# Designed miniproteins, single chains, continued (4), part 32

Each design is a single chain, and the fold is of that chain. pLDDT is the mean over its residues in the fold that is shown.

## One batch from the design tools (miniprotein)

Design m13156
Fold by ESMFold2-Fast:
Structure m13156 (fold): chain A 70 residues (1-70)
Amino acid sequence: MKDKAEKLEKEADELGKKMDEVGAQLAKLHRQNDRDGNSKAPEMSELARKGKELQDKYEKLRKEAEKLKK
């Protein structure tokens, strides 16, 4: 049982790293967008959408892992 929870936590940790990467890319695009007068807005919207999907998966995996540990 605990082995399954550990695997889910590792998957969640990997998603967390991907979310951090998307966040860093968004911050970079934000700076470019401010400089370029909104030329990067579509790319920022796509990255924000991707980050939201990763966050939803991360929360789901974390909740499942916690239930398996208890």
Scores: mean pLDDT 76

Design m13157
Fold by ESMFold2-Fast:
Structure m13157 (fold): chain A 86 residues (1-86)
Amino acid sequence: MKVIVEGKGVSERVQEDLRSAGLSAEASGGKAEITIEGDTVRVIAENAGPGGVIAAVGAGVQGELEGLRATTKVEGDTVTITLEPG
């Protein structure tokens, strides 16, 4: 399964949660790429296992608790989570 996260206005806490999600994907034999520019984050995890998917969803929930809007879209084997200011 592929996981994509596009985050804007993300805190350092959400950034660390997303780094942990990338590590979980790699622990499952996947590959994760993380790009951080200020408060903007992009994560692409190829062959993410259940742990990577759960961790990415958890980062989305944390973003919502901090006042961001999280949108999750599932298309085939790809899960896309978008975090944006509310």
Scores: mean pLDDT 82

Design m13158
Fold by ESMFold2-Fast:
Formats: C-alpha cells, sequence, structure tokens
Structure m13158 (fold): chain A 87 residues (1-87)
C-alpha cells in the first residue's frame, strides 16, 4: 500500500472540485472544467465556448476574454458547472 498515491488521487479530485467552484464564483454561470496539467485547469463557459479561463492551483484565474463583456446566461441552458457542450 502506498499512502502517497492514495493521497495524490484525493488531492487531484479536490483540486478539480475547487477549480470548478472558483470558476463558478468568478463568473456566476455554468462552466465546464477540464484538467490541463497538475497545476492548471481550463474552464469554458457553456453558452460561449470562446470564453475560457485558466485556473491555477494557487487559486488565480486568467480569463481569455473580458468577463464584463460576456453575454447574460441563455434561458435554455442548464445551470450545471460540470455540463459539457461538446458534440
Amino acid sequence: MKTEEERKKLEEEIDLALATMQAVVAFPAPVEVKKLSEDEYEATVLWDPSAKAIIKKDGSIEWSVDVSSLPALPADQPLYANAALRA
């Protein structure tokens, strides 16, 4: 048994959950969060796939677009942080 490997898996799951929460808090809208690397996650706004954020392990968020310019939530979209829009 390697306790370190078990802890690493739990840390990865917690980090992904925290990254998802940070994306939702920074932009109060449903986003899809994907792991890019050990220290970086990509959040994509579900109704505008051009609007992306890079969330770092230290909690910093870098948006690809000005978040103040993003359109209002479309009425036909579900409010799910983890919903995917990829066909």
Scores: mean pLDDT 60

Design m13159
Fold by ESMFold2-Fast:
Structure m13159 (fold): chain A 87 residues (1-87)
Amino acid sequence: MTAEHLVLEELKEKVEETKKYIEKSKYLPKEEKEKYIKELDEKLKEVEKVLNDNSASLEEKEKAREELLELIEKIKKEVEEYEKKKK
């Protein structure tokens, strides 16, 4: 197992956990849920392409990972703000 394979599996698990968190939100509108899930799916596909690209540099692979993690954190914060605002 390469480092890239381990990173991709970890990222897939984090995306699935984040999707479940979005779906469980009581206060987030359906349209916002669909928007965030789509953004996560599209970003994961981009990152998967980079991580599976044998010609991509280590720096490009690290940047792709960081961008997806930043998106996950941003979405989680936005969902938490909806939850807190209605409580």
Scores: mean pLDDT 79

Design m13160
Fold by ESMFold2-Fast:
Structure m13160 (fold): chain A 94 residues (1-94)
Amino acid sequence: MSLEELKAIAKPLPENISLIFATDDVLIAWDDKEKKILTRDSKSPYLKEIPPAFRLLTPISSGEKELVAESDDGWVFVIERKEDGSWEVRYAKL
């Protein structure tokens, strides 16, 4: 499923929610109000309304500024917040 198809069926995200990384398999967002990372598998109601066409990430470790997560098909993602407030996303296939 494309990001355009997702936008056609999803409600607008609140202003405090920003997409960090989005692919057909992965959806990751930042909540600026709660200062936390949201993933497809999080308890966040905003991301749970997104169709199951996106694979869920299993968090391996998480903090306020860092997330390490694995997909069911062997992708590992490392997401870090830099001092300038930007996000860096690195990923590898196992």
Scores: mean pLDDT 63

Design m13161
Fold by ESMFold2-Fast:
Structure m13161 (fold): chain A 56 residues (1-56)
Amino acid sequence: ASKEDIIQELEKLKAEDIDKYIVTRVYELNQNQRQALVKTASKEDKLANLKKLLDA
């Protein structure tokens, strides 16, 4: 999937469902990056950090 598709799918999810999606579906990120995103408190911060990681 493209970076755009991943971000668009996450934007549709509730905050609690985002954590599950990151852990199970975002294989573009390594395990440590996924764990760091899951620990981020807000949906907006998770999406901002995800965009930075996918753009790197």
Scores: mean pLDDT 70

Design m13162
Fold by ESMFold2-Fast:
Structure m13162 (fold): chain A 65 residues (1-65)
Amino acid sequence: MRVSESVVGLSAATAGALARASLEAAGETPTVTQDGDRVTVEGATTRVVVTQLDASHSRVVSERR
């Protein structure tokens, strides 16, 4: 399993939408779930967890299998 972590200058909703679009562009049909300030985008080979840090920043953790 490969794990990558970054902080982006985007809201969790925007970062989650971009993660979803990226997986859809790769031919996946990801499931998106939101729990408070956390957005989880789960595809067949990749899971992305986005957490809102402040009004302008989110933490993105992506896991590849």
Scores: mean pLDDT 80

Design m13163
Fold by ESMFold2-Fast:
Structure m13163 (fold): chain A 59 residues (1-59)
Amino acid sequence: EKKKKIEEMKKDIKETLKIHGLELDEKTIEEYAEKLVNAKTVDEVQKIVEELIEEIEKK
């Protein structure tokens, strides 16, 4: 189920951020979780991950 996958991805992102002592807005986390779950190719996943890393670094 798509909704369940998005919730799991949000949890993974939050956990990763917490380990590194970083924080992002819940809306941003949800947006990237949704993009990652909806990604259909490896290239698309890589691009989304790079965008997420840039958001984290901008903080």
Scores: mean pLDDT 76

Design m13164
Fold by ESMFold2-Fast:
Structure m13164 (fold): chain A 108 residues (1-108)
Amino acid sequence: HMSLLEYARELAEKYGLTDEQRETLIAVASLLQGIADAVLEGNEEEAQRRKALLDEYLSRHFSEETRKKILEIADKFVEEVKKAKTPQDRFEALRKGIEELIKVIKEE
């Protein structure tokens, strides 16, 4: 959501991402937030559909190797969201995911 997107923008600036890398980080973070929302709603079918949208986006914008790395990050993020019992734990899982995404995007 908006607070998450603001956090992603702040991290992009701190890590010195290019405008293109920043736009990509925000897009991927938004898709991850959408998957998390579906998981928290208990809607597994919608979560799978949103994960398919993420995979499609990654296929258009990244190499196959980078796509696999980001999907691995997304899978770990979903597992942590499912385990999380508080909003703080969920935010921490997403924060960790964003930091891992920044590393992968900078290597591309």
Scores: mean pLDDT 78

Design m13165
Fold by ESMFold2-Fast:
Structure m13165 (fold): chain A 84 residues (1-84)
Amino acid sequence: DRAAALELARAQAPRLAEGIARAAREFGEEAVRARAEEALAEARAAGTPEEVLEAARRAVEAALAGDLEAAAEHIVRAAELDLA
């Protein structure tokens, strides 16, 4: 159910954004970016559209900048695009 998946994405997005920010504090921004780029490359190889990958990348960068609200919005946007 697309609606249920989007509701879950909205509920989890703030926690995911906080998780990325915490990982950056623990391991450094460079390590978090490297892991994110590996995950994005795997998703691209699996056929994920570039618009979804771009939204996901924006979510990571917003979280690294400390903008958790923008990061959560980008996470939701990636889910909306992936479920379209």
Scores: mean pLDDT 86

Design m13166
Fold by ESMFold2-Fast:
Structure m13166 (fold): chain A 68 residues (1-68)
Amino acid sequence: DLAKLEERNQKILEIGKPYAEELLGDPDPVAAMQKVVERVLEILKKEDPELAEWFEKLLEEEKKRLAE
């Protein structure tokens, strides 16, 4: 259900928000975004492995889409 997906996305955003604000000031915005994603995944793997697996799968699917 979309509502559950939005709830999961909100949790990911809340975990990432402190790092996103810090890293958006980075001189390399692409590298900064990658660092945010990596930090969020690291935290999720410790705190919510199920959500981490779901997020990692989305990132892998998006990476494949961009490679095509």
Scores: mean pLDDT 72

Design m13167
Fold by ESMFold2-Fast:
Structure m13167 (fold): chain A 76 residues (1-76)
Amino acid sequence: DKKEEAEKLIEEGKKKLEEGDYGGAAQSYLKAAELYLELGEKEKAAELLAEAAELFKKIGAEEAAKLFEELAKKLE
C-alpha cells in the first residue's frame, strides 16, 4: 500500500527531525512525496516537497532547496 508506505516515511522524517538529522528528514519527505505523486495526491506531495526544500536550505544545500521549492509550486 503506497499510502501506508508514504505515511511511514513521514513518521521516519519526523523522527529524524527530532534527532537533528535535517538531511535525513528531507530525504524521507522526498520519498513520501514521490509516493503521493504516484497516488495522484499532488497537494500532499507539494507540501512534502516544500518541507524538504526548507530542510535543504537549513543545511546549506541551496540548489536542491530551489529545485524542490520550484517543483512544489508547479504542482496544482
Scores: mean pLDDT 85

Design m13168
Fold by ESMFold2-Fast:
Structure m13168 (fold): chain A 58 residues (1-58)
Amino acid sequence: SASEKAREYAERGREAAARGDVATAAEHLGQGVKYAREAGDEEAVKYAEEVARELGLG
């Protein structure tokens, strides 16, 4: 589902940031927020935004 994709992209963003790949992390988190909004999943939007905030990308 779109909600599942949102979560997967957020996790991939965390992994990219852990490797120091900030550009890939930002791209994955952006996709995560996009999928969460398309799904109307407010919890998934908040989760992706929290991950971005933790990584200093929001």
Scores: mean pLDDT 79

Design m13169
Fold by ESMFold2-Fast:
Structure m13169 (fold): chain A 60 residues (1-60)
Amino acid sequence: SKKDQILSLIGEILRLIGEMEDIRLDLKQGKISKEEAEKKIKEIEAKIKALMAELNALDA
């Protein structure tokens, strides 16, 4: 259903936000380089942007 598709997209966005927070914590703890963290965060931001566009299309 449309509702199930919306909930699935929201769940994936929340999971990606969690991955970004894990990367930020790893950076703060010195477990990852700043350059590697910035690269991974940019990749996740691009994925979130794509999922948000799909979510907006479902509400049109």
Scores: mean pLDDT 87

Design m13170
Fold by ESMFold2-Fast:
Structure m13170 (fold): chain A 70 residues (1-70)
Amino acid sequence: EKEKLQKYKEILLEYEAQIHEIESERKLLEQKLAQGIISEDEYKAKMQQLDKKLAEIKKKLEQAKKELEE
């Protein structure tokens, strides 16, 4: 159990770091859209990619939490 708990904590820290990175990328995309550097279609496509990354990170965290309970 201690090893699983440690792994969960490590994944949680990586999750927090990656969430912050994704939020920074979203903010940059919003600024680029506002400046007309990218189209709405490109903005939506890139935002969807970031949403997929976020979902994958959350899925990994949920799996690690489930393993901790076993």
Scores: mean pLDDT 79

Design m13171
Fold by ESMFold2-Fast:
Structure m13171 (fold): chain A 61 residues (1-61)
Amino acid sequence: MSPEEAIKEAKELGERAKEVEDEEKREKASQYAALAVTYAQQGDSKRAEEAIKKAEEYLEE
């Protein structure tokens, strides 16, 4: 995943997290989405991708 794609996906996950009614899941998904944006902006695509996967895990249930 490119840094640009990771930033876009992480921002989308952050918006989806705001719609989650479970406070714990919302908090965790938001934290990982924000972390993914930070890593992608630093050019760390691998860490950004891992953070995206973690955010998605909290959003799937």
Scores: mean pLDDT 79

Design m13172
Fold by ESMFold2-Fast:
Structure m13172 (fold): chain A 58 residues (1-58)
Amino acid sequence: DDDLERVLELIRRGDYRGAAEALQRYLDRHGSTLSPEQLEGARTLLRELEEQARRAEE
């Protein structure tokens, strides 16, 4: 499976915690190989996902 597609699927299912973890693992392993625009977009998404998960978990 494509890691990014998996992240989006988790978001669609409302699993923000899972999506944030999957995206963070993707960025940790592939961040240096992403384009600057892709990296910035992914980091923005990660922050949003972590915030959503944090609010749900408190």
Scores: mean pLDDT 78

Design m13173
Fold by ESMFold2-Fast:
Parts: C-alpha cells; structure tokens; sequence
Structure m13173 (fold): chain A 86 residues (1-86)
C-alpha cells in the first residue's frame, strides 16, 4: 500500500529527523520519495507494509496529543497522514 506523510510548519531539526527516518526506510528496502517545499515536507512510501502504516498512524495520533493538528485519510490502498506542527 502507499503511505503519504505530509508535515507542515516543520523546524529544521524536525526536517532532519524525518529525512533520517526516510533514509532508514530506504535502507530497509522501501520505495521512498521526499518532497521539500519551504516548511512543508512530504514523504511518500509506495510499498508500505501494514505494520509500517499502523506505526505511523499511531505516531501521528501521538503528535496530535502533543498539540499538532492531525488529519488521517484512508482511501483504498493509500493512507494519507497530514500533520501541522504548532
């Protein structure tokens, strides 16, 4: 399945941490695309496992509990996670 993570209003430290996460996924054999547009970072994982998607959904919920605005959309074989940091 395809997982799309869109992160808005990210700091430079947050961008570096999420880019490092994306590189670790590439090392594990995932197909990862990164788009950086100002303070927005989009990570697309085209061959995401159910376990990876579940873990990222839980992480996004945790960010929401910490004050981020979170939107999660399920559309067939695609999961979209949108996070806007405070």
Amino acid sequence: MTLVITLRNVSEEQKEAWKRFAKELEKKGYEVEIKEEGDTLTITIKNASVELVTGEVLRAIGLGLEGAEVKITFDGDEVRIEVTFP
Scores: mean pLDDT 86

Design m13174
Fold by ESMFold2-Fast:
Structure m13174 (fold): chain A 98 residues (1-98)
Amino acid sequence: KKEEGLKSIANAIKNIIDLAQERLGLDPEVAERLKKEIDENVTDKQKLLEIIGQLSEEIDRAAERLIAENPEKADQVQFERDVLLAFLEIIKVLLEKE
């Protein structure tokens, strides 16, 4: 059951990566790298926490780049960034409970 919990959390992190690609233009190579790290470490709680940290930094970078390229969308991009980061914080809390 703990393995099932960690696998569900791993899938949740991958879903946030997919949303970051769709909503913030996250680099496909970065997304693929993070997904591979998740798949290789699905039962490693500490490694999943590190990946959440990396994903948060990549989300910030993607949002900053998208705002620089599309200043007229800054408010929308910042809102979408904040929502994705909030989801990652919830996932982090759930992961710490496992």
Scores: mean pLDDT 86

Design m13175
Fold by ESMFold2-Fast:
Formats: sequence, C-alpha cells, structure tokens
Structure m13175 (fold): chain A 81 residues (1-81)
Amino acid sequence: MALGGSSREAALQSAADAIGLTPEEVEELVKKLIEEGYTEDQAFAAVGAMAARLQAEGRKAKSVEDAIELIKSTPTPASPL
C-alpha cells in the first residue's frame, strides 16, 4: 500500500469507490466543479469530503449531476463558497 500523498489516480479511485461512480466520472465531476468556480484543489477536496460523508451514511451518488448537488450540501475542508 502507498504511504499516502496526493496521487490523482489514487484519489479518483478512492473517491469513485466511496461515491459509487467510475474514476473517469469523478474526473468529469472535478472538471464540472472547476467550471462552477472551484479550483482543482477545492474540487478534489469537495469530492473527498462528499465521499467520506457518503461512506459514513452508507449512500451512493447515481450520476455526476447527483454528485455535484451532494457536494454543494457537504462541507469541504477548503470551504470554496
């Protein structure tokens, strides 16, 4: 297992497993968040926070659109907006 550190592929895979999306869909989600005014770091932080929340609640997102709405309802470590 990796020690840690940020790896785009590892972060996407971890988030995808927790959210119930594919890593490619999580990449699209990050891109859409950037289009909404998030920085790349903020988008990844938001995805991670949402994934942790969903895991704690035993929930999954159905689509990238659902994930965006869940992120807007989930506190992020960076507090983007």
Scores: mean pLDDT 71

Design m13176
Fold by ESMFold2-Fast:
Structure m13176 (fold): chain A 85 residues (1-85)
Amino acid sequence: ATLNKETGVLSLVKAGVIPPFDILVAAVRHFLEEVKSREVTPTEAPYLVRTLRTLRDILLSQPKRDPALVAEIDATIAELQRVAA
């Protein structure tokens, strides 16, 4: 309920609709905060990695760059892969 706008933006991105870069960055940052704030199960970790890889690819396809955000996604993927192992 409380994350309705950010969730809506991520749903559009998943459907192939790319929002303005600043809105995309805000939605990705919010998703990373959610993933980091909760306990992730080994069963859930592969699905979160898949979502993060999709978001990473979209960010890298944009003319604008946010290398710090891409690095944060890569670090989060590495942490999730440790949980799955």
Scores: mean pLDDT 74

Design m13178
Fold by ESMFold2-Fast:
Structure m13178 (fold): chain A 96 residues (1-96)
Amino acid sequence: MSKVASRVVGAGLLLIAGVVSAELGDIEAAVESFEAAKEIVRELAEEGYLTEEEAEKILEEIEKAKKAAEEGDVEKAREYAKKAIKLLFEAFDKYL
């Protein structure tokens, strides 16, 4: 896999890990996983693989997932994480 594809998959796996941690009641692990995913998205934008608009949309959905997890709303955390994953893979479809 290219470095870009590996990092995109890594961010997606971190979003899934965040949801799973929230379902298990480990809110600290959920928040850490979502923040790690946000860091990968920011780095991909800095490297020019995402437009600022694409990065902002993905980061907004991850932030909403994080806040929902902090509030104990696992269903909303999952919904927002799914939206972030969809946006992430759609932005990188041309590289995958």
Scores: mean pLDDT 85

Design m13179
Fold by ESMFold2-Fast:
Structure m13179 (fold): chain A 55 residues (1-55)
Amino acid sequence: GPAEEARERAGLAIASYDLGFQLSEEEFQALLDAAEGDAEKARELARRLVEQHRA
């Protein structure tokens, strides 16, 4: 349904972002849940995760 499609789009947004590392399944699901189907929010959360991993 629409919610599942939005979640899938958020997942694609995260996957298209060059993270420089691989996300765990848990981290990926947490980002999807937090993004609430918003692809831009998903990208912002992925960027924050990159900051944490680079530190």
Scores: mean pLDDT 73

Design m13180
Fold by ESMFold2-Fast:
Structure m13180 (fold): chain A 79 residues (1-79)
Amino acid sequence: SAEAQAAAAEAKGKAAEAAGDYATAAAYYLSAAQYYLKATPPLLDKAAEAYEKAARAAEKAGDTALAAFARAQAAKLRA
């Protein structure tokens, strides 16, 4: 299921973050957010949380553009 794929992506993101690989962590958290949005019904709060995690990981990786994008996506889902 999309929710199971999202959970697997979050677990990989958490492992990458623990290893200090923030760029890889950001990528996995973005994938998790996309899978939460593809769930039936879409899991908007979980997707927003995954985007917020992606933004924090992107900031730690020095990718300010990706961090801004992820924060904007999270804000839209909470509006």
Scores: mean pLDDT 89

Design m13181
Fold by ESMFold2-Fast:
Structure m13181 (fold): chain A 73 residues (1-73)
Amino acid sequence: GELEELKKKLLEIIGEIIAKIGDIIELEKELEKLKKEGGSEEEIEAIKEKIKELEEEIKKLLKELDELNKKIT
């Protein structure tokens, strides 16, 4: 049924959000390592840009999640 398909899509979006949060955590760990080990400002900025990109992607997925939730509830 339609409700089952919407629930599957909801879980897929949640999974994508969780995966991107995991990527951010790993990038934050790499950022701290670079700061401690004397990485270049260029390398530090590149990681910050990747984190920002992932945050914007999560923001888009959260909007999709809200729209699907409104269709289910």
Scores: mean pLDDT 84

Design m13182
Fold by ESMFold2-Fast:
Structure m13182 (fold): chain A 72 residues (1-72)
Amino acid sequence: SMEQKIINKMIGLLLRAIGHLIDYELTGDEKKLEEARKFIKEARELAEKNKDETFLKAAERIEKRLEELEEK
């Protein structure tokens, strides 16, 4: 279904964001933070459009982790 395709896309965006944050923690490559931010933004926008509070909160938690890593 279209709904399942949207859910799968949101999951994929969040997993890609997490992967880039892990890469940053391992390598210190600031480009990985920018990549993570882009995927978080896409996931948030898709969650907001679909009024999916669960995925919105998930995106916000990952964004908070990114901000904590940037402050170090």
Scores: mean pLDDT 85

Design m13183
Fold by ESMFold2-Fast:
Structure m13183 (fold): chain A 73 residues (1-73)
Amino acid sequence: KAEELFKEAYELFKKALEALKAGDAEKAKKYAEEAVKKYAEALVLSEGISKEEAEKIAKEASEAYKKEIEAAA
């Protein structure tokens, strides 16, 4: 269900951040890509939008999340 996919995406974003803090840019990129994919799937299920539109929204959300974390650091 959509809620579970949103939860998985959030956990993957947290793992990406932890990898960045550990200096593992490759692992961070992999987790971030998986998070965007899960978030897009959740949006398709919850909003009924196209996969392409959901991926665009998920990428924008990922960028906003990165800026928020950078501002908090």
Scores: mean pLDDT 74

Design m13184
Fold by ESMFold2-Fast:
Structure m13184 (fold): chain A 100 residues (1-100)
Amino acid sequence: MEEYLEKLRKKYEPYREEAEKLLKEAPDSAQAYFILGLIYFSQKDYEKAIEYFEKAIELDPSFAEAYANLGKAYEAIGDYEKAKEYYKKALELDPNFKKA
């Protein structure tokens, strides 16, 4: 987990400013909310990560990767029932998701 979070932080933190700018220019950008969710997840701010991933799926209900990461965030806070529900939804939207 910790190595995964450090990898996410190093990969996505440099894009935070770009994601925040994109969100200001296009407040309906599911991708911008998703990137911000990954950044908060990497900081172990799982509650904010959940908020941003939920906003991403609200804007794009077909965003399988956002559902999968929402599942990871719920798992991280110990809500295994919610995690299972969102992982199932991700797989229903993209059966090839297991490759990611």
Scores: mean pLDDT 77

Design m13185
Fold by ESMFold2-Fast:
Structure m13185 (fold): chain A 65 residues (1-65)
Amino acid sequence: MKEEIEKLIREILLNKDVDKANELMAKLVDLLYEKYPKLTDEEREKIRNELEKLAEEIEKEKEKE
């Protein structure tokens, strides 16, 4: 579970195509709701922190393109 989420986050971060990165972000969100709709507080915090870091990186790349 968490490993799959981190894998997607890394793939998004390494993706040079902003459109693909955004699509992967959507898939990540879907995965969270589909497989773990009732996430624990700890899981939500970990995922949120990782997503925030990744979102900042993607946002910078998106603005450049």
Scores: mean pLDDT 66

Design m13186
Fold by ESMFold2-Fast:
Structure m13186 (fold): chain A 72 residues (1-72)
Amino acid sequence: SLKELGEKLAEEARKLYEELKDDEEKIKELEEKVKELQKKLDEELAKIDDDEKKLELLIKAYEEIIKLLKEL
């Protein structure tokens, strides 16, 4: 579910924060990558008028962010 993906995202973000505390450059790199993904998500969501399609896109976006956090 989207809620479970959100909880996984929060957990991965917290783990990454503990790992990257005092590494300002890696934190900035992560912030830039997340902002880029959010911008693309906003642009794609604006094209969709179907709530089910929007939910599918949100799920995919959360999965991509979780993957990004794990790869750092």
Scores: mean pLDDT 69

Design m13187
Fold by ESMFold2-Fast:
Structure m13187 (fold): chain A 62 residues (1-62)
Amino acid sequence: GPSVELSPETLKKLAEAGDMVADMRAAGKSDKEIAAALNKKFGLPEKPSYAEALQAAYAKLK
């Protein structure tokens, strides 16, 4: 398992982010638009742990 402890809410949001990315990609949205929408929807602060978790999710979803 992962060495870092993520809240169940964070893990759920990562799964939901994947659905949003897929939908926006199908709609022809750019990476910038997708990133802005994810940040708005999930209200992520500028915290490295959250940013790193999102980047890891993006890497797996690509």
Scores: mean pLDDT 63

Design m13188
Fold by ESMFold2-Fast:
Structure m13188 (fold): chain A 56 residues (1-56)
Amino acid sequence: GLEERAAEAIALASEERLNLLRSIGATLRRIGDRFQEALKNGTKAPPVEGLEPPLA
């Protein structure tokens, strides 16, 4: 009946939601980390790797 179809649809939606949530979470974490670092440095762009800071 319709109940079985609804249950299957919910199960599929749950799996899709979990997969999306996981992917989004991982991407968001990386973006968030980069963004936070840029803010902390007080610079518009994050520093390029391998760049030596000037001597004091």
Scores: mean pLDDT 68

Design m13189
Fold by ESMFold2-Fast:
Structure m13189 (fold): chain A 85 residues (1-85)
Amino acid sequence: SSMVNEELEKEIAELQKERKELEKKIAEGDYSAYPQLLLTQQEIGMLKRILEQYKDNGEKAKKMLELARENKEISEQILERRKKE
């Protein structure tokens, strides 16, 4: 559906903004931002692929977006645990 495509485009735009902020931190010498940058780049690629493959199949796009969100949350939890150790 168009709503799922809009949601995908919105999440891609937010992730691209986050990527720019992380790239700025690395350029300023904060290398602790590298793991989050890699995760953000991977998520952007995944969401763009979902949008490309399923733009005309809203049900599959929705399911793939939900799976991508779940995988991102798990990855971010793992990353947060590593930072606190």
Scores: mean pLDDT 84

Design m13190
Fold by ESMFold2-Fast:
Structure m13190 (fold): chain A 57 residues (1-57)
Amino acid sequence: IEELLEKALEAIRRFAATSGPGTEGDAEARQELLKYASELTEIVGPAETGRLLQEGL
């Protein structure tokens, strides 16, 4: 759970740092974020996942 949260937060930070106009790194970071966020949602649910991501930023 904590590892998935950290990976999701890292993907968000990477997305923010690399999401310029049309970069390939943008798409990769987005896919990683969706993957880890989905896995976290399956464990703790969508409301708690959103709260953890919001507070972790």
Scores: mean pLDDT 69

Design m13191
Fold by ESMFold2-Fast:
Parts: C-alpha cells; structure tokens; sequence
Structure m13191 (fold): chain A 65 residues (1-65)
C-alpha cells in the first residue's frame, strides 16, 4: 500500500502543478514538457510516470471538450 500512498501524493502534486500552469496560460506542450522533466527525475518508474501522464491527458481532454 506504500506505492499507492506515494502515487497519490505525487499525482496530487502533479495536478496542482498543472492547475498552476494552466492558470498562468501555459500551453499543453509546455505543461507536458515541465511534467516530463520533473516527474522523470522523481519517479524513475515508467508505471508511475505513465499514470501521471494519463491524469494530465484527462484534464486536457476536459478543457478541450
């Protein structure tokens, strides 16, 4: 269950970062680049990184729809 706790915290931080960047008017690609740079260093696991990217894609889809 430790992985779930860590993932939840990191996803929460990623969502907060995305919300902040969206409020600043950052583009989809700029947000993606920032998350990829920061998350890849922190997580170092493809599965956690993919889940974070999936959350970002879901948020972007909501904004576009």
Amino acid sequence: MESSKRLSEELRRARELVEKLLAQGKSFEEIREIIETEVSEELKTPSLFMLMVEELDAEMAELLA
Scores: mean pLDDT 62

Design m13192
Fold by ESMFold2-Fast:
Structure m13192 (fold): chain A 89 residues (1-89)
Amino acid sequence: MQGEIDAALVDMLIALARSALRQGKPDEAIEILETALDLVEKSKNLSPELKKRVYERILEVARDALQHSKNPEKAEEVIKRAEELLKKV
């Protein structure tokens, strides 16, 4: 049950981040993705395969945000963190 809730929350956060990008708010998208990374990393109930898929999705959105960001440092930090977590899965 908790793992299903965590997966649903992560999907919602990634959708919100994509929405923020479409609205021209790349820095807000990065903050949302950072929250999603924290949730996935700390979750004991998400399978390694699901974590891998989520990290890949976060990387895609974060790379798009980096192209439009006025603060690239935070976007680069999120990308590096997601890449490191993806390697550990």
Scores: mean pLDDT 81

